# Ledger of designs, part 111: designed miniproteins, single chains

Each design is a single chain, and the fold is of that chain. pLDDT is the mean over its residues in the fold that is shown.

## One batch from the design tools (miniprotein)

Design m3695
Fold by ESMFold2-Fast:
Structure m3695 (fold): chain A 64 residues (1-64)
Amino acid sequence: LEVGDVVEALFDVDVDHPAFLSFKKGDRLLVERVVNSEWVRVRSLETGEEGYVEKGALRKIGRE
């Protein structure tokens, strides 16, 4: 994944932590930063919320 990628959530994630993003399967997210090999920072296109997400929870569907 790269900055500017539009991704889709592969499954539901519900986390109670301000650094991490909760989302539902099928939600669309924008990759804002690549942190390391496992983690990205994204913005939810559904809610506008930002947070860290594991790359393994995401599938690339486009680019902006």
Scores: mean pLDDT 80

Design m3696
Fold by ESMFold2-Fast:
Structure m3696 (fold): chain A 59 residues (1-59)
Amino acid sequence: MELARAVFDVIARTPEELSLRQGELVEVLEEVDERWVLARSLATGREGLVPKGFLERLA
C-alpha cells in the first residue's frame, strides 16, 4: 500500500477531484499522469484525483 500525506489543504474543483485537509493520509491507488494521482482518503474512504505536488509520499 502506497501512503502519502497532504502537505496543504486541497480543495476539489470538480466532482472527480478529492478534497483533503493538511496532514490527511491517503492511499495512492494509481498514477493517472505526470500531474495527478487517484487517491483514497484513509479518514473518509472517499476517492478522487489529487495533484501530485500537494502530496508527500511516506516511505
Scores: mean pLDDT 82

Design m3698
Fold by ESMFold2-Fast:
Structure m3698 (fold): chain A 115 residues (1-115)
Amino acid sequence: GTPLHEAARAGDLERVRELLAAGADVNARDAEGRTPLHLAAEAGHLDIVKLLLENGADPNARDNYGTTPLDLAIAAGHDTIVLLLTGKKVDLGNRDPNEVVDYKGALELYEKLFK
């Protein structure tokens, strides 16, 4: 992968910022077709996931296997990242009532990320 892939996987937030400021391609694909967002989501680095999305990362990017960053976050059990990536589709009242705490958290994260 690119240096941005390595920094995103490692959780090196400062290095991700430096690389993006230097014009690194936020949607660059590695040998498996994965973007930096795939690697950050799989590794559980919420701060890097937010930063990549703010810089135009495609949350619907598919790797060579059709896997999205959301699929990797679900497989790895990173609930906050799952809520963030799904929160793009969450409006008023379209969550399970048993998940009301997570629903409010997802909306707050979504608004802060996409505003």
Scores: mean pLDDT 75

Design m3699
Fold by ESMFold2-Fast:
Structure m3699 (fold): chain A 60 residues (1-60)
Amino acid sequence: GPQLARAIQDYEALLPTELTLKKGDRLLVLKKVNENYYLAKSLATGETGYVPASVLEILS
């Protein structure tokens, strides 16, 4: 099932399909797209988009 994650740093979306994050934001990881990106839903905003794996820590 989806995994809980948190943003370990601020991230500004570079593409319209990406999420903008604040450090400490909680996300639900829906899919690992590749080694560099997740598809995730922000629990802060409710938005879904791509996020660099380097800015997330998986919690569960």
Scores: mean pLDDT 86

Design m3700
Fold by ESMFold2-Fast:
Structure m3700 (fold): chain A 58 residues (1-58)
Amino acid sequence: GNTGLHNRAMLGDLEGVKRLIEEGEDVKAKNSKGKTALDLAREAGHEEIAELLEEAEK
């Protein structure tokens, strides 16, 4: 299913996403539908979270 990063990205929890990235969460992890946290942030329209996740994937 979803990781904590997927759930926070979908809900728009910017501070939660930052914290999980700092803790070493796998930003490239795919959920049961093959989607990353970045995919979910984009689908939900959370632009700041999407930008943060794009930078973290570099």
Scores: mean pLDDT 82

Design m3701
Fold by ESMFold2-Fast:
Structure m3701 (fold): chain A 137 residues (1-137)
Amino acid sequence: MLSEEQRKRLLFKAALSGNLELLKEILALPDADPNAADENGNTALHLAAYNGQLEVAKYLVENVPSLDPNAANNNGDTALHLAAYNGQLEVAKYLVEEQGADVNAKNNNGKTALDLARENGHDEVAALLERAREEKA
């Protein structure tokens, strides 16, 4: 049987690489922890969002009822912050439009996802987040 540490490593690897089949296999194990976090407090959803793995992000949100799409890592970053930081438009759009992610959430540096998208030159993600902010005002 896989150790807890081996399960965490495979879960994070699957999330980063978009290996949905591996993700499903690991989550089907009896003692799987879908909320497992790395040393930075990043869950599988954070890692999928950072690396633009839309199908993994969808699977986690839709099939893990304990998973909060607004969960923050040790820096106060949500999955939406990480998607915006790295310009992952499709994941950012999914989290905002279909999952109701909090576009006004601030990380520990007082930055919203919009601030991070702008600072990193991700114009399409910034435009998405500007529209979402205006619709919630």
Scores: mean pLDDT 86

Design m3702
Fold by ESMFold2-Fast:
Structure m3702 (fold): chain A 90 residues (1-90)
Amino acid sequence: SLGEQLRRAAAAGDLAGVRELLAAGADVNYRDPETGATPLDYAIVGKNYDIVDLLLAAGADPNAVNSEGKTFGQVLNERGLTGEDLRASL
């Protein structure tokens, strides 16, 4: 699905692919049926901060919870990152 492709592109740091998939109508808040994780969660895990910024600009919900009940902010905290660190990583 477009949502699965968006998740994989976000994890891989495929900035152009993320833009094209969003333009094609991919759900920016798509949840992986196995994990409940969003494209935003996968971008963080992959340290693809350019993709994180793009997804947030496209309307990604930073407060969406994954299958573990964790928010974007909780995942960042577990990784030792802040919102400022995401901006500075570009």
Scores: mean pLDDT 73

Design m3703
Fold by ESMFold2-Fast:
Structure m3703 (fold): chain A 60 residues (1-60)
Amino acid sequence: IVGKTFVAKEDFEAVTEDELSFKKGDKLKVLEVVDENYVLAESLTTKKKGIVPIEYLEEI
């Protein structure tokens, strides 16, 4: 999944500085897999990077 673009299925608000907030419909490029539940991604909308939960993302 690294290098692929996903779309956010729901809004997500970051709880920690390492996490990335996004809105439903935002497109995110996966840069790295952190664990079974989280990836490091870059928002194509804001150009910011952070950790996001995989369950909130859908492959396009």
Scores: mean pLDDT 81

Design m3704
Fold by ESMFold2-Fast:
Structure m3704 (fold): chain A 91 residues (1-91)
Amino acid sequence: REALGQELLEAARNGDLARVKELVAQDPSLVYAKDAEGRTPLLLAAENLRRKVVEYLESQIPNLPEEVREELERLEKEPIELLKEAVERVT
């Protein structure tokens, strides 16, 4: 169980959507696993810009806490704004 939690955190961080789906299908509670800093697979996926993994994990957590949702939204917005600025500079 603990090993599966760590594997899900790693898969979410790396954007391995197929592995994330496989692990969550085996044990849906793994979406609540936390790393040493208290980050869930959802937060790790968001921090590492793994959009497909983020979308999938959000669909598996119907009662996501407001604080986690706010942090996720913040992390998603910053990288998009940076990419937008970079595109504006070359056009």
Scores: mean pLDDT 68

Design m3705
Fold by ESMFold2-Fast:
Structure m3705 (fold): chain A 66 residues (1-66)
Amino acid sequence: MSPEEQKAIDEVQRLGVRGVLLAQEGRLEEAREVLKKLEDMKEKYADNPEISEAADKAIAAVRSAL
């Protein structure tokens, strides 16, 4: 895995955790903004299965917390 790919996965995971925490705190608007960023990253990295899979898991986690 390239350093750039690892950085993208780390960012996706960080956004996922942040989105879940925001949703649990009732900060639904901010959680939805994080969700949109995760969806944008999934679309941007659609050709990269590792980043796309990480984004799918993060999106699912945030949606489950909403």
Scores: mean pLDDT 84

Design m3706
Fold by ESMFold2-Fast:
Structure m3706 (fold): chain A 56 residues (1-56)
Amino acid sequence: GSLLEIPGVDEELAKILEAAGIRTVEEARAAGVAALSSIPGIDDETLRAIGAFFAS
């Protein structure tokens, strides 16, 4: 699915993720929260929201 389906991911953050090679929810889930935490521009609150989404 679209990265915009992830809570806390807006169009700006989706573009940052795409630049890092993550283009879908499935690719983001496969990368995991630890990999996402290394991407500049993602704050701890957004990472928490993404982690909660992956756990649901």
Scores: mean pLDDT 78

Design m3707
Fold by ESMFold2-Fast:
Structure m3707 (fold): chain A 103 residues (1-103)
Amino acid sequence: LGEELLEAARNGDVERVRELIAAGADVNAKDEEGRTPLHLAAENGHKEVVEVLIENGFDISLLSTPDKEGLTAYDLAKKNGHEEVVELLIKKSEEELEKRLKE
């Protein structure tokens, strides 16, 4: 399930991502390079997959989690020119920061 979710996120297969999450896949699974499904979706510009992962229990605090190369999901999206994903990740990280400031 985790490996299948990583592959579906990399390929932008939104329906398969939803099916795997419904089947109990861990949205925080990591590959050999320390990349989560969010890293792979962001790297490849799959905005809809990013949205689904965040909605279905991805720990948004892990937006700051680096892979083994020190790159976050934001860094990968920005490096590859995926402006819509960059904007989405900024918005979601700001929403999480505001929630934490109220604690």
Scores: mean pLDDT 78

Design m3708
Fold by ESMFold2-Fast:
Structure m3708 (fold): chain A 56 residues (1-56)
Amino acid sequence: MLVKALKDYEALLPNELSIKKGDILRVLKEVGDDWVEAQDANGRVGYVPKAYLEEV
């Protein structure tokens, strides 16, 4: 599933992914209720808050 970042997120932990508003990401897995594991356009993988993303 492809998603678009609605706003910037700065990673606070090593397993999190930093994203910028407008970035297109691929969701690999949903993790709990509030997080997804996603891959960015450069192939980097990490966790991002689900509320920061919109399905494309």
Scores: mean pLDDT 84

Design m3709
Fold by ESMFold2-Fast:
Structure m3709 (fold): chain A 128 residues (1-128)
Amino acid sequence: LLDAAARGDLEGVRELLAAGADVNAADEFGVTPLHLAALAGHLEVVEVLLKAGADVNAADIYGLTPLHLAARAGHLEIVEVLLNTPGADVNAADVKGYTPLHLAQIAGHEEIVEVLVRHGADLSAKPL
């Protein structure tokens, strides 16, 4: 499932989930299929994984969530889909205290910064 999600193999993801693959199966670094699809910009795969019960707040060993990765990479539509998932933590902090908002600001993704703020991102949060 990780490989199919990373490659944007939408039909492969659907077939593996239908066969009983664990949507939340993580590798040795805590990376889930949702992390890989969000990082790579595979919107349709992100939507299929969330519908299958993927944990929107899954954190890897660095505390990075799918929202951190999408925000850093500049995938606006994926950021919107993740934030509209019930229970999404807009203020999740990685091991250094960086939130998705901090990563979007560092990367210069102005529209993503605006979307995160509308969903309750704390502009006063440190470290940056």
Scores: mean pLDDT 86

Design m3710
Fold by ESMFold2-Fast:
Structure m3710 (fold): chain A 108 residues (1-108)
Amino acid sequence: VNAADENGWTPLHRAAAAGDLEEVKRLLAQGADVNAADYRGHTPLHLAARAGHLEIVKLLLENGADVNAAFAFNVTPLHLAEAAGHEEIVELLLENGADPDAKLVAEP
């Protein structure tokens, strides 16, 4: 259930990025690591937030996803949801303790 591919993507990363809610439910029920990081530090929550998959974001947070997980230059799921314009996901992340003052550590 936690086998990673060459990029460090677990089945949960793939399901979260693809919007496959039933596969996310199945993998979490089998003990998938909700906070697994790929080789770049992306968690499933980062991928779901970037892609706009609101129900998957909810499910990941309910299963203990780190709302403030950061990769590269302190990029959090909140930053990805804001950049993509997913307002409902932004609100959900803030309700679950996302730091609205988290700043990118590199100048864009």
Scores: mean pLDDT 77

Design m3711
Fold by ESMFold2-Fast:
Structure m3711 (fold): chain A 89 residues (1-89)
Amino acid sequence: LEELKERARAAAEERRASGYLNPALNRADKDGRTMLHEMAAIGEKEGVVLLLEMGADVNAKDKEGRTPLDLAKEYGHEDVAEVLEAAGA
């Protein structure tokens, strides 16, 4: 079980190093929001953890200057906010 988590992280890190996942994960929509912003806003903790393991930029700002952490706190998703803070937000 622990080994599976480490292998999933290692695979995501290797894909991030090749640049394959990072551009897609950090792609902003018309509002400047990345997928990490959307997952944080809706409170999808599992999705936030997955995106961070895949190399999503925890400090990405939308057109209003808000980070995913700001959105998690604004919408009251404390569990998601804790995950983002632990990831260096």
Scores: mean pLDDT 71

Design m3712
Fold by ESMFold2-Fast:
Structure m3712 (fold): chain A 57 residues (1-57)
Amino acid sequence: SGRRVRALEDYAARTAYDLSFRKGDVFEVLAEIGDRLLVRDAAGRSGLVPKDMVEEI
């Protein structure tokens, strides 16, 4: 979908399934998985981010 989110804070990945990110990073949303979003970053990496650490844009 065309849905995008922006990181509100820096985050260090805690698992191999998580993405690390910095405040202001923008992701394309691929799917919703409970309290997580499966996203793709600008470098083409995919992984999970916490919903409470991103805002819709």
Scores: mean pLDDT 85

Design m3713
Fold by ESMFold2-Fast:
Structure m3713 (fold): chain A 60 residues (1-60)
Amino acid sequence: MMKIAVAKVDVDSSAPAFLSFKKGEKLEILKEVNEHWWLVRSLTTGKEGYVEKGALEILE
């Protein structure tokens, strides 16, 4: 089963390694890199990038 999170805030990143998304967007968690940064994929755009864990609410 995919591990899904919901964005708690809007994020607009100019850095290519980091994902931009809108509050309420659903993201698939691909890898928990460390306690602060997670690799995710947007279910809306299909793009992958790093996100700060504090910007996400984890769904079961």
Scores: mean pLDDT 79

Design m3714
Fold by ESMFold2-Fast:
Structure m3714 (fold): chain A 158 residues (1-158)
Amino acid sequence: SNVVELSDLEQALFQAATLGDLELVKELLEQGADPNARDSLGRTPLHLAAYAGHLEIVEYLLKYAGNEAPTALHEAAYAGHLEIVELLLRAGADVNAKDALGRTPLHEAAYAGHLEIVELLLRAGADVTAKDVEGRTPLDLAREAGHEEIAALLEEAL
């Protein structure tokens, strides 16, 4: 009884966050689900809601995550959810946080082709010279993915 195990409540919370069921998210948290529980990939409900584009659930869950949600910013940047990127940056997410691949949110947005998110991250102080675990910069990933306008913008920022 001294071990915190991932319960059926936390599994239901991950599904509710992914599917956009805000009322179920609220109910599960009231039943004692841990809002900071991590799945087998290390993702919290906040990460799953950010990737899926559920702005209202991200807003709701941020009150439990405090201002520290750097990897949720990666999810939103990759998925192209501009309003969630703006919300996470206002909440104090580290614009230069690195994920397990050594990628920053700028790497993810550049690779995925989200020009407006690239522009927002640059204004927020994103490091254009950051290298992932393969030595690639955001510019290298934009070029690899064929995002010519993003590549030009990143070259101007160097």
Scores: mean pLDDT 87

Design m3715
Fold by ESMFold2-Fast:
Structure m3715 (fold): chain A 58 residues (1-58)
Amino acid sequence: MKLYRAIKDQPKAGPWQLELKKGEVVEVLKYLNEDYVLAKSLTTGKTGVVGRSLLEEI
């Protein structure tokens, strides 16, 4: 399981994006491209697309 922490807030800008708050932990499920991953929030249990630049590996 690959765990990352959000280093910034990410608003839900679209239906496929995951809303994140700074400090929230996510599990990366799939690498989509150089800029985006599919991740699951461990706080909310929701899945969605997150920018890789917003995440720091734990």
Scores: mean pLDDT 80

Design m3716
Fold by ESMFold2-Fast:
Structure m3716 (fold): chain A 158 residues (1-158)
Amino acid sequence: MEELIREAVELAERMLQTMIETRARYARELMEDPNWSLEVEYGRRIGDVLEGVTTGDRLELRPGAEFTLDGSVKVRVLRVEQLSPDTTLVVMELTGGDTVLTAVAVLVEIDPERGLVLVLTLERLNYTLSDEEQRALAAAFTALAERLREQLRAHALS
């Protein structure tokens, strides 16, 4: 059980890393950005909030919802879009001091009975994903979640 969850996370991370590596020409330009360390810090805090949503602390992710991470970062939900029964797109604005970051999360429900959700978070300074890029990300995540469900079923029968 724990070993299957670990292999599933490692597979999700490798596929995420392959998607990041295909965009890694832009990640090199962002590594020269003095704000890169801030994007990594906000990405972790969003990950922790989205993990909280998966464990039963349902943050009400609705447009115009506002909350604070660790008392220092203000988060505002800009958009929530149901793309499929199992796939939700969330667009957020994060404000920390004088810095504003746009984050896009794609939530894909893998196991509703266990509350297991796959989360992709994409953070960028002054960059908004186009509706086409957001849909392409959501479709790629739905396809990843389907493969992960098939692998979890195949191992539950062995």
Scores: mean pLDDT 62

Design m3717
Fold by ESMFold2-Fast:
Structure m3717 (fold): chain A 69 residues (1-69)
Amino acid sequence: MKVTLNGLADAEAAAGKDPEEGAILGVLITKYGEPVTLDEEEYRRKAREARELIERMAATGRAAARELA
């Protein structure tokens, strides 16, 4: 199966139901462009990378805030 990402509107709609899924879709659309059509396995791979990036950014932001305080 292929997954097609048609822009931030799809990410916003997903965020209305699941904010985490919306954030992941937003990162994928922003990083890889609009529209994006991915194979299911490639989507899972990139979604995992997006989740890791979101978590890394959150951790880095908290660490930087602590260092600057």
Scores: mean pLDDT 61

Design m3718
Fold by ESMFold2-Fast:
Structure m3718 (fold): chain A 85 residues (1-85)
Amino acid sequence: SALEGALKPLREISEPAKKIAIELLKKGASKEEALKKATEYIREEVERMIRVNHMPRETAEAIYRRATEEVREAVEKTVEELKKK
């Protein structure tokens, strides 16, 4: 699959993106704002990998989709945890 061999780049992008979203939510930002900022980060990093590291477009697109999905899951989980407190 396009993600085989790309797990490290995926993690290096998705982990900071999740942190951006979670910190914004903790500061009272909306889910929309948190998702927007995290997605902008993912897009910039994926574009950098294409330009600087000559990453294949198919691999970069797969990383973008998976990282965005993981951020959405983290946002939903964080919102639910904040409701419990």
Scores: mean pLDDT 83

Design m3719
Fold by ESMFold2-Fast:
Structure m3719 (fold): chain A 66 residues (1-66)
Amino acid sequence: MKDALGLTELHRAALAGDVEKVKELIEKGYDVNAKDEDGRTALDLARMAGNEEIVELLKKAGAKED
């Protein structure tokens, strides 16, 4: 399943709306521009899930917009 085991921890946290986890993963140096099997970034997944706070957090951390 493309939306499960192929995701980074950052993708999963962005989907879940876990602001603190996203912040922690960015601090640990996770690639904010990493793509899943469908070519989606954590920013894309946060937008699809309606996690506006995480969208802003990822943009501030240097996430590229499509």
Scores: mean pLDDT 75

Design m3720
Fold by ESMFold2-Fast:
Parts: C-alpha cells; sequence; structure tokens
Structure m3720 (fold): chain A 109 residues (1-109)
C-alpha cells in the first residue's frame, strides 16, 4: 500500500528526466516493470535523451523486460536524439538474444 507517482520525472541537477519505468527497465526489475505498467506508466515515455524504457532494457540486455515492454505496446523502432533504436543499443552491447527478440518484433536491421 505505497503510493507511487508512476510518471514522476528525475529532477536532480544533470538528471536525464527518467520515469520510474525507465529506471526499472535499466535495472532489469521485471516485477517492478509489471507493477508500473499496471499502474498506467507510459511504456513509450521519452527522457531528455529521447530514450524510452525499451532503449534502456535493450542496452542492458534484460530479455524478459524487453519482451514485457513489447507486449505492452513499446515502439520497437523508437529513436533517441542521436537516431539510435533499441536494436542499435542491443547490438553495440552484444546482447544477441535481445537483438533476436527485437528483430522478431519488427525492428529494422
Amino acid sequence: ASGVDVNAVETEPGGLGRTPLHEAALAGDLERVKELLALGADVNAKDKLGATPLHYAAAAGHLEVVKLLLENGADVNAKDITGQTPLDLAREAGHEEVVKLLVENGAEL
């Protein structure tokens, strides 16, 4: 019974404007991602870098979080401010299973 502002943005000086869903996705906290999505978190929220939760999950190699975000309507081809997609970040990090999952869900090669 804890109240959570699911759309609260990081406000620290130099912070990236991440939502709790961005942070849970980066951490690979699958149960927290499920909770936040059930509470109405925006699956396609963009931080100050234009990154979505899917970018962070893909970059970190969190396969089950990537799958859950895609099942909840995450844009597989979302581009950050540098033009990078979740697929680009997963490839750069060498997360082969995440790359495969993103391609199976319509990511451009």
Scores: mean pLDDT 81

Design m3721
Fold by ESMFold2-Fast:
Structure m3721 (fold): chain A 55 residues (1-55)
Amino acid sequence: KVQALKDAFDFFDVDVDGIFGNATRIALKKFQIDNGLTVDGIYGPETQALVDALT
């Protein structure tokens, strides 16, 4: 499931601000909930580091 989420980031271009469209934001929030991270729907350094570590 983490691999599928990372693939989703590759399908959607992430602005330099790390803000996404609604579909990607929902997937990101779900990942953050599953891993106990801050649920803000922003692809920040903590979320990216965890995705990279798990993928």
Scores: mean pLDDT 63

Design m3722
Fold by ESMFold2-Fast:
Structure m3722 (fold): chain A 60 residues (1-60)
Amino acid sequence: MKLKVLKDYQAKTTTELTLKKGEILEVLEIVNTDVIKAKSLTTGKEGLVPLDPTLLSEVS
């Protein structure tokens, strides 16, 4: 499953990813209802990302 980053996001903890608008993420794990573990296909970095519909959009 791939998600597109809709806006820039700054990591709030060392376990979170810093994201730029237009990056594509691959979902690795659903941690809970509010947080996923993802890999940026743009940067190759892995980390936690808030599952926020204003931040992320599903891509086909």
Scores: mean pLDDT 82

Design m3723
Fold by ESMFold2-Fast:
Structure m3723 (fold): chain A 63 residues (1-63)
Amino acid sequence: MVGDIYEALYDFKAQTPEELSFKKGDLILVEEVLDGVLLLGRSLTTGETGIVPAIGLRLVGRA
């Protein structure tokens, strides 16, 4: 989980300042596993960090 890289399968618009916005095809590095289906991720496209729902992400590799 931590250190995993996921590909976004859909566009996501952050609903709160704590959430990460991303576009389909963006790569997201998992920095922490929070709870349930929520991750703390870093966009490899923008460098921004925020909360990401794990639903709609596909595992593609590890950092």
Scores: mean pLDDT 78

Design m3724
Fold by ESMFold2-Fast:
Structure m3724 (fold): chain A 85 residues (1-85)
Amino acid sequence: SAVVKAFDVTGDGVDESWIPTALIAADKDGDGVVTYEEFKRVLKALGYSDEEAEKLFKYYDKDGDGVITYEELEAIRNEALKLES
């Protein structure tokens, strides 16, 4: 919940889908899969710390498989919207 609040600090973050959109855009191959390395690089570019990126990655990695799919990112975005709305 604290991690979700950090991600969805305002409705603007979720409404604009900027984090999931940036992560999907960082998937250069368009496979719909974001690795931890790609995730951390994107989050650092967005001003997050390494520790924050690791915490968020663990939260977003719902399957615990070490990668995040765009379906997982969409599910997180929808979950965050429900918390704000």
Scores: mean pLDDT 61

Design m3725
Fold by ESMFold2-Fast:
Structure m3725 (fold): chain A 61 residues (1-61)
Amino acid sequence: SDLGDELREDRDLAGVSQRELARRLGVSQAAVSAAERGRASPATLERIRRGIEEWAARALA
């Protein structure tokens, strides 16, 4: 999905790996991968999106 592709791009721009993001959010790396491929519930996609935004904000601070 478009959102899944956007999550992947935003995560890459933030400079964080799927593993590190998963560790911070308390989810599996597989869950992050599934979200980026558009194979997750809307609630999970939103959770991952907010996590990436938090990482990007921290990297710019």
Scores: mean pLDDT 78

Design m3726
Fold by ESMFold2-Fast:
Structure m3726 (fold): chain A 65 residues (1-65)
Amino acid sequence: GSLTGSLVRAVEDYKAETPEDLSLQKGEIVEILEGGSGGKIKARSLHTGEIGYVPITKLVVVGEK
């Protein structure tokens, strides 16, 4: 999708709710790997390299490619 590879910033801390989710700290930057379902996206943390799902409501998309 057009958002794949975009960098987004966490607007607040997010604690993983499932083993497939990614935990984030406020201000952490992640790369969008793919659009998900149920209001989550698949992302990679640039800090840890971990991959997981994050609610889109916890992120600010700075721009599309």
Scores: mean pLDDT 75

Design m3727
Fold by ESMFold2-Fast:
Structure m3727 (fold): chain A 90 residues (1-90)
Amino acid sequence: SKEEKEKQMEKNLKLGFLKDINKALGDLGYTPLHLAASELSEEAALKAVKELLELGADVNAKDKNGKTPLDLAKEAGHEKVAEILEEAAK
Protein backbone atom coordinates (compact mmCIF):
# COMPACT_ATOMS: atom_id res chain seq x y z
CA SER A 1 0.00 0.00 0.00
CA LYS A 2 0.99 3.68 -0.20
CA GLU A 3 1.33 3.83 3.60
CA GLU A 4 3.61 0.76 3.63
CA LYS A 5 5.79 2.24 0.85
CA GLU A 6 5.96 5.63 2.60
CA LYS A 7 6.84 3.98 5.94
CA GLN A 8 9.57 1.89 4.27
CA MET A 9 10.92 4.97 2.45
CA GLU A 10 10.88 6.94 5.72
CA LYS A 11 12.74 4.03 7.39
CA ASN A 12 15.32 3.97 4.56
CA LEU A 13 15.72 7.77 4.65
CA LYS A 14 16.09 7.64 8.45
CA LEU A 15 18.67 4.84 8.10
CA GLY A 16 20.51 6.99 5.52
CA PHE A 17 20.20 10.34 7.34
CA LEU A 18 20.25 8.77 10.82
CA LYS A 19 23.59 7.27 10.53
CA ASP A 20 23.22 10.05 13.14
CA ILE A 21 20.58 7.94 14.98
CA ASN A 22 23.50 6.89 17.18
CA LYS A 23 24.79 10.47 17.49
CA ALA A 24 25.50 11.52 21.05
CA LEU A 25 23.39 14.52 22.13
CA GLY A 26 24.46 17.20 24.59
CA ASP A 27 27.09 17.08 27.33
CA LEU A 28 25.92 13.69 28.69
CA GLY A 29 26.39 11.93 25.34
CA TYR A 30 22.84 10.50 25.21
CA THR A 31 21.82 8.89 21.93
CA PRO A 32 18.12 8.88 20.93
CA LEU A 33 17.92 5.31 22.29
CA HIS A 34 19.20 6.49 25.72
CA LEU A 35 16.44 9.14 25.79
CA ALA A 36 13.77 6.65 24.68
CA ALA A 37 14.79 4.07 27.32
CA SER A 38 14.56 6.71 30.09
CA GLU A 39 11.06 8.05 29.16
CA LEU A 40 8.81 8.73 32.17
CA SER A 41 6.15 6.27 30.95
CA GLU A 42 7.19 2.66 30.32
CA GLU A 43 4.54 2.48 27.56
CA ALA A 44 6.09 5.54 25.83
CA ALA A 45 9.62 4.18 26.40
CA LEU A 46 8.65 0.77 24.96
CA LYS A 47 7.11 2.31 21.83
CA ALA A 48 10.07 4.66 21.24
CA VAL A 49 12.68 1.92 21.87
CA LYS A 50 10.96 -0.47 19.43
CA GLU A 51 10.84 2.23 16.71
CA LEU A 52 14.52 3.14 17.21
CA LEU A 53 15.61 -0.52 17.16
CA GLU A 54 13.68 -0.91 13.87
CA LEU A 55 15.78 2.01 12.54
CA GLY A 56 19.04 0.27 13.54
CA ALA A 57 19.86 2.12 16.77
CA ASP A 58 23.02 0.87 18.52
CA VAL A 59 22.00 -0.84 21.79
CA ASN A 60 25.66 -0.83 22.92
CA ALA A 61 26.10 2.97 22.67
CA LYS A 62 27.54 4.40 25.89
CA ASP A 63 26.91 7.83 27.38
CA LYS A 64 29.60 9.98 29.05
CA ASN A 65 29.30 7.87 32.22
CA GLY A 66 29.66 4.57 30.30
CA LYS A 67 25.94 3.75 30.61
CA THR A 68 24.02 1.96 27.84
CA PRO A 69 20.30 2.46 27.09
CA LEU A 70 19.77 -0.80 29.01
CA ASP A 71 21.37 0.74 32.13
CA LEU A 72 19.03 3.76 31.86
CA ALA A 73 15.97 1.51 31.37
CA LYS A 74 16.90 -0.40 34.55
CA GLU A 75 17.43 2.88 36.47
CA ALA A 76 13.97 4.04 35.31
CA GLY A 77 12.41 0.71 36.42
CA HIS A 78 11.29 -0.14 32.86
CA GLU A 79 11.67 -3.94 33.12
CA LYS A 80 9.93 -4.71 29.78
CA VAL A 81 12.13 -2.15 27.97
CA ALA A 82 15.22 -3.66 29.63
CA GLU A 83 14.20 -7.15 28.41
CA ILE A 84 13.85 -5.94 24.79
CA LEU A 85 17.22 -4.13 24.93
CA GLU A 86 18.92 -7.25 26.36
CA GLU A 87 17.50 -9.39 23.51
CA ALA A 88 18.57 -6.78 20.90
CA ALA A 89 22.15 -6.83 22.31
CA LYS A 90 22.49 -10.57 21.56
Scores: mean pLDDT 73

Design m3728
Fold by ESMFold2-Fast:
Structure m3728 (fold): chain A 93 residues (1-93)
Amino acid sequence: MKIDQEIGAEHLAAAASAGLLDFVEALLNRGVDPNYVLKNSIGNVNGLTAGFVALLTAAINGHKDIVELLLKHGADPNAKDKEGKTVADYLAA
């Protein structure tokens, strides 16, 4: 079954921000790539990976369990946005 990675990536970021651990896990298990680069997304997230947005929003909202799940599924914590910033750069600012 072919999953639309753009739509899956948007759902992954939204679910991570909302603290929906079971939904995040279901999306990852269905083959949503946390390292998929968003090309046509709502807001200023174009060019970011799904995992970058999901890690950042989960970390800011205190969802440690979702952060750990994303990293376990191969989300790159060193992925950079269009400005060259990582998730760690935003958490330090």
Scores: mean pLDDT 73

Design m3729
Fold by ESMFold2-Fast:
Structure m3729 (fold): chain A 70 residues (1-70)
Amino acid sequence: SELEERFKLYDKDGDGTITKEELKAFLQDLGLPEPTDEQVDELIKRFDKNGDGTLDFEEFKEFIEYLSKL
């Protein structure tokens, strides 16, 4: 799926997680104004269910579903 392809594009280490830096790049690629580190940290806290400071594919999917409702 396109979502899985997007996830793999930003998952530079191929470990199945998106870091804060990778999420920031993703948001910029969506055409959003440059997000602050504080804004990205807030998004990660909201969707990071396991508390590791990264988003796995399921958490990333939930984040994208959140964006689609805006």
Scores: mean pLDDT 75

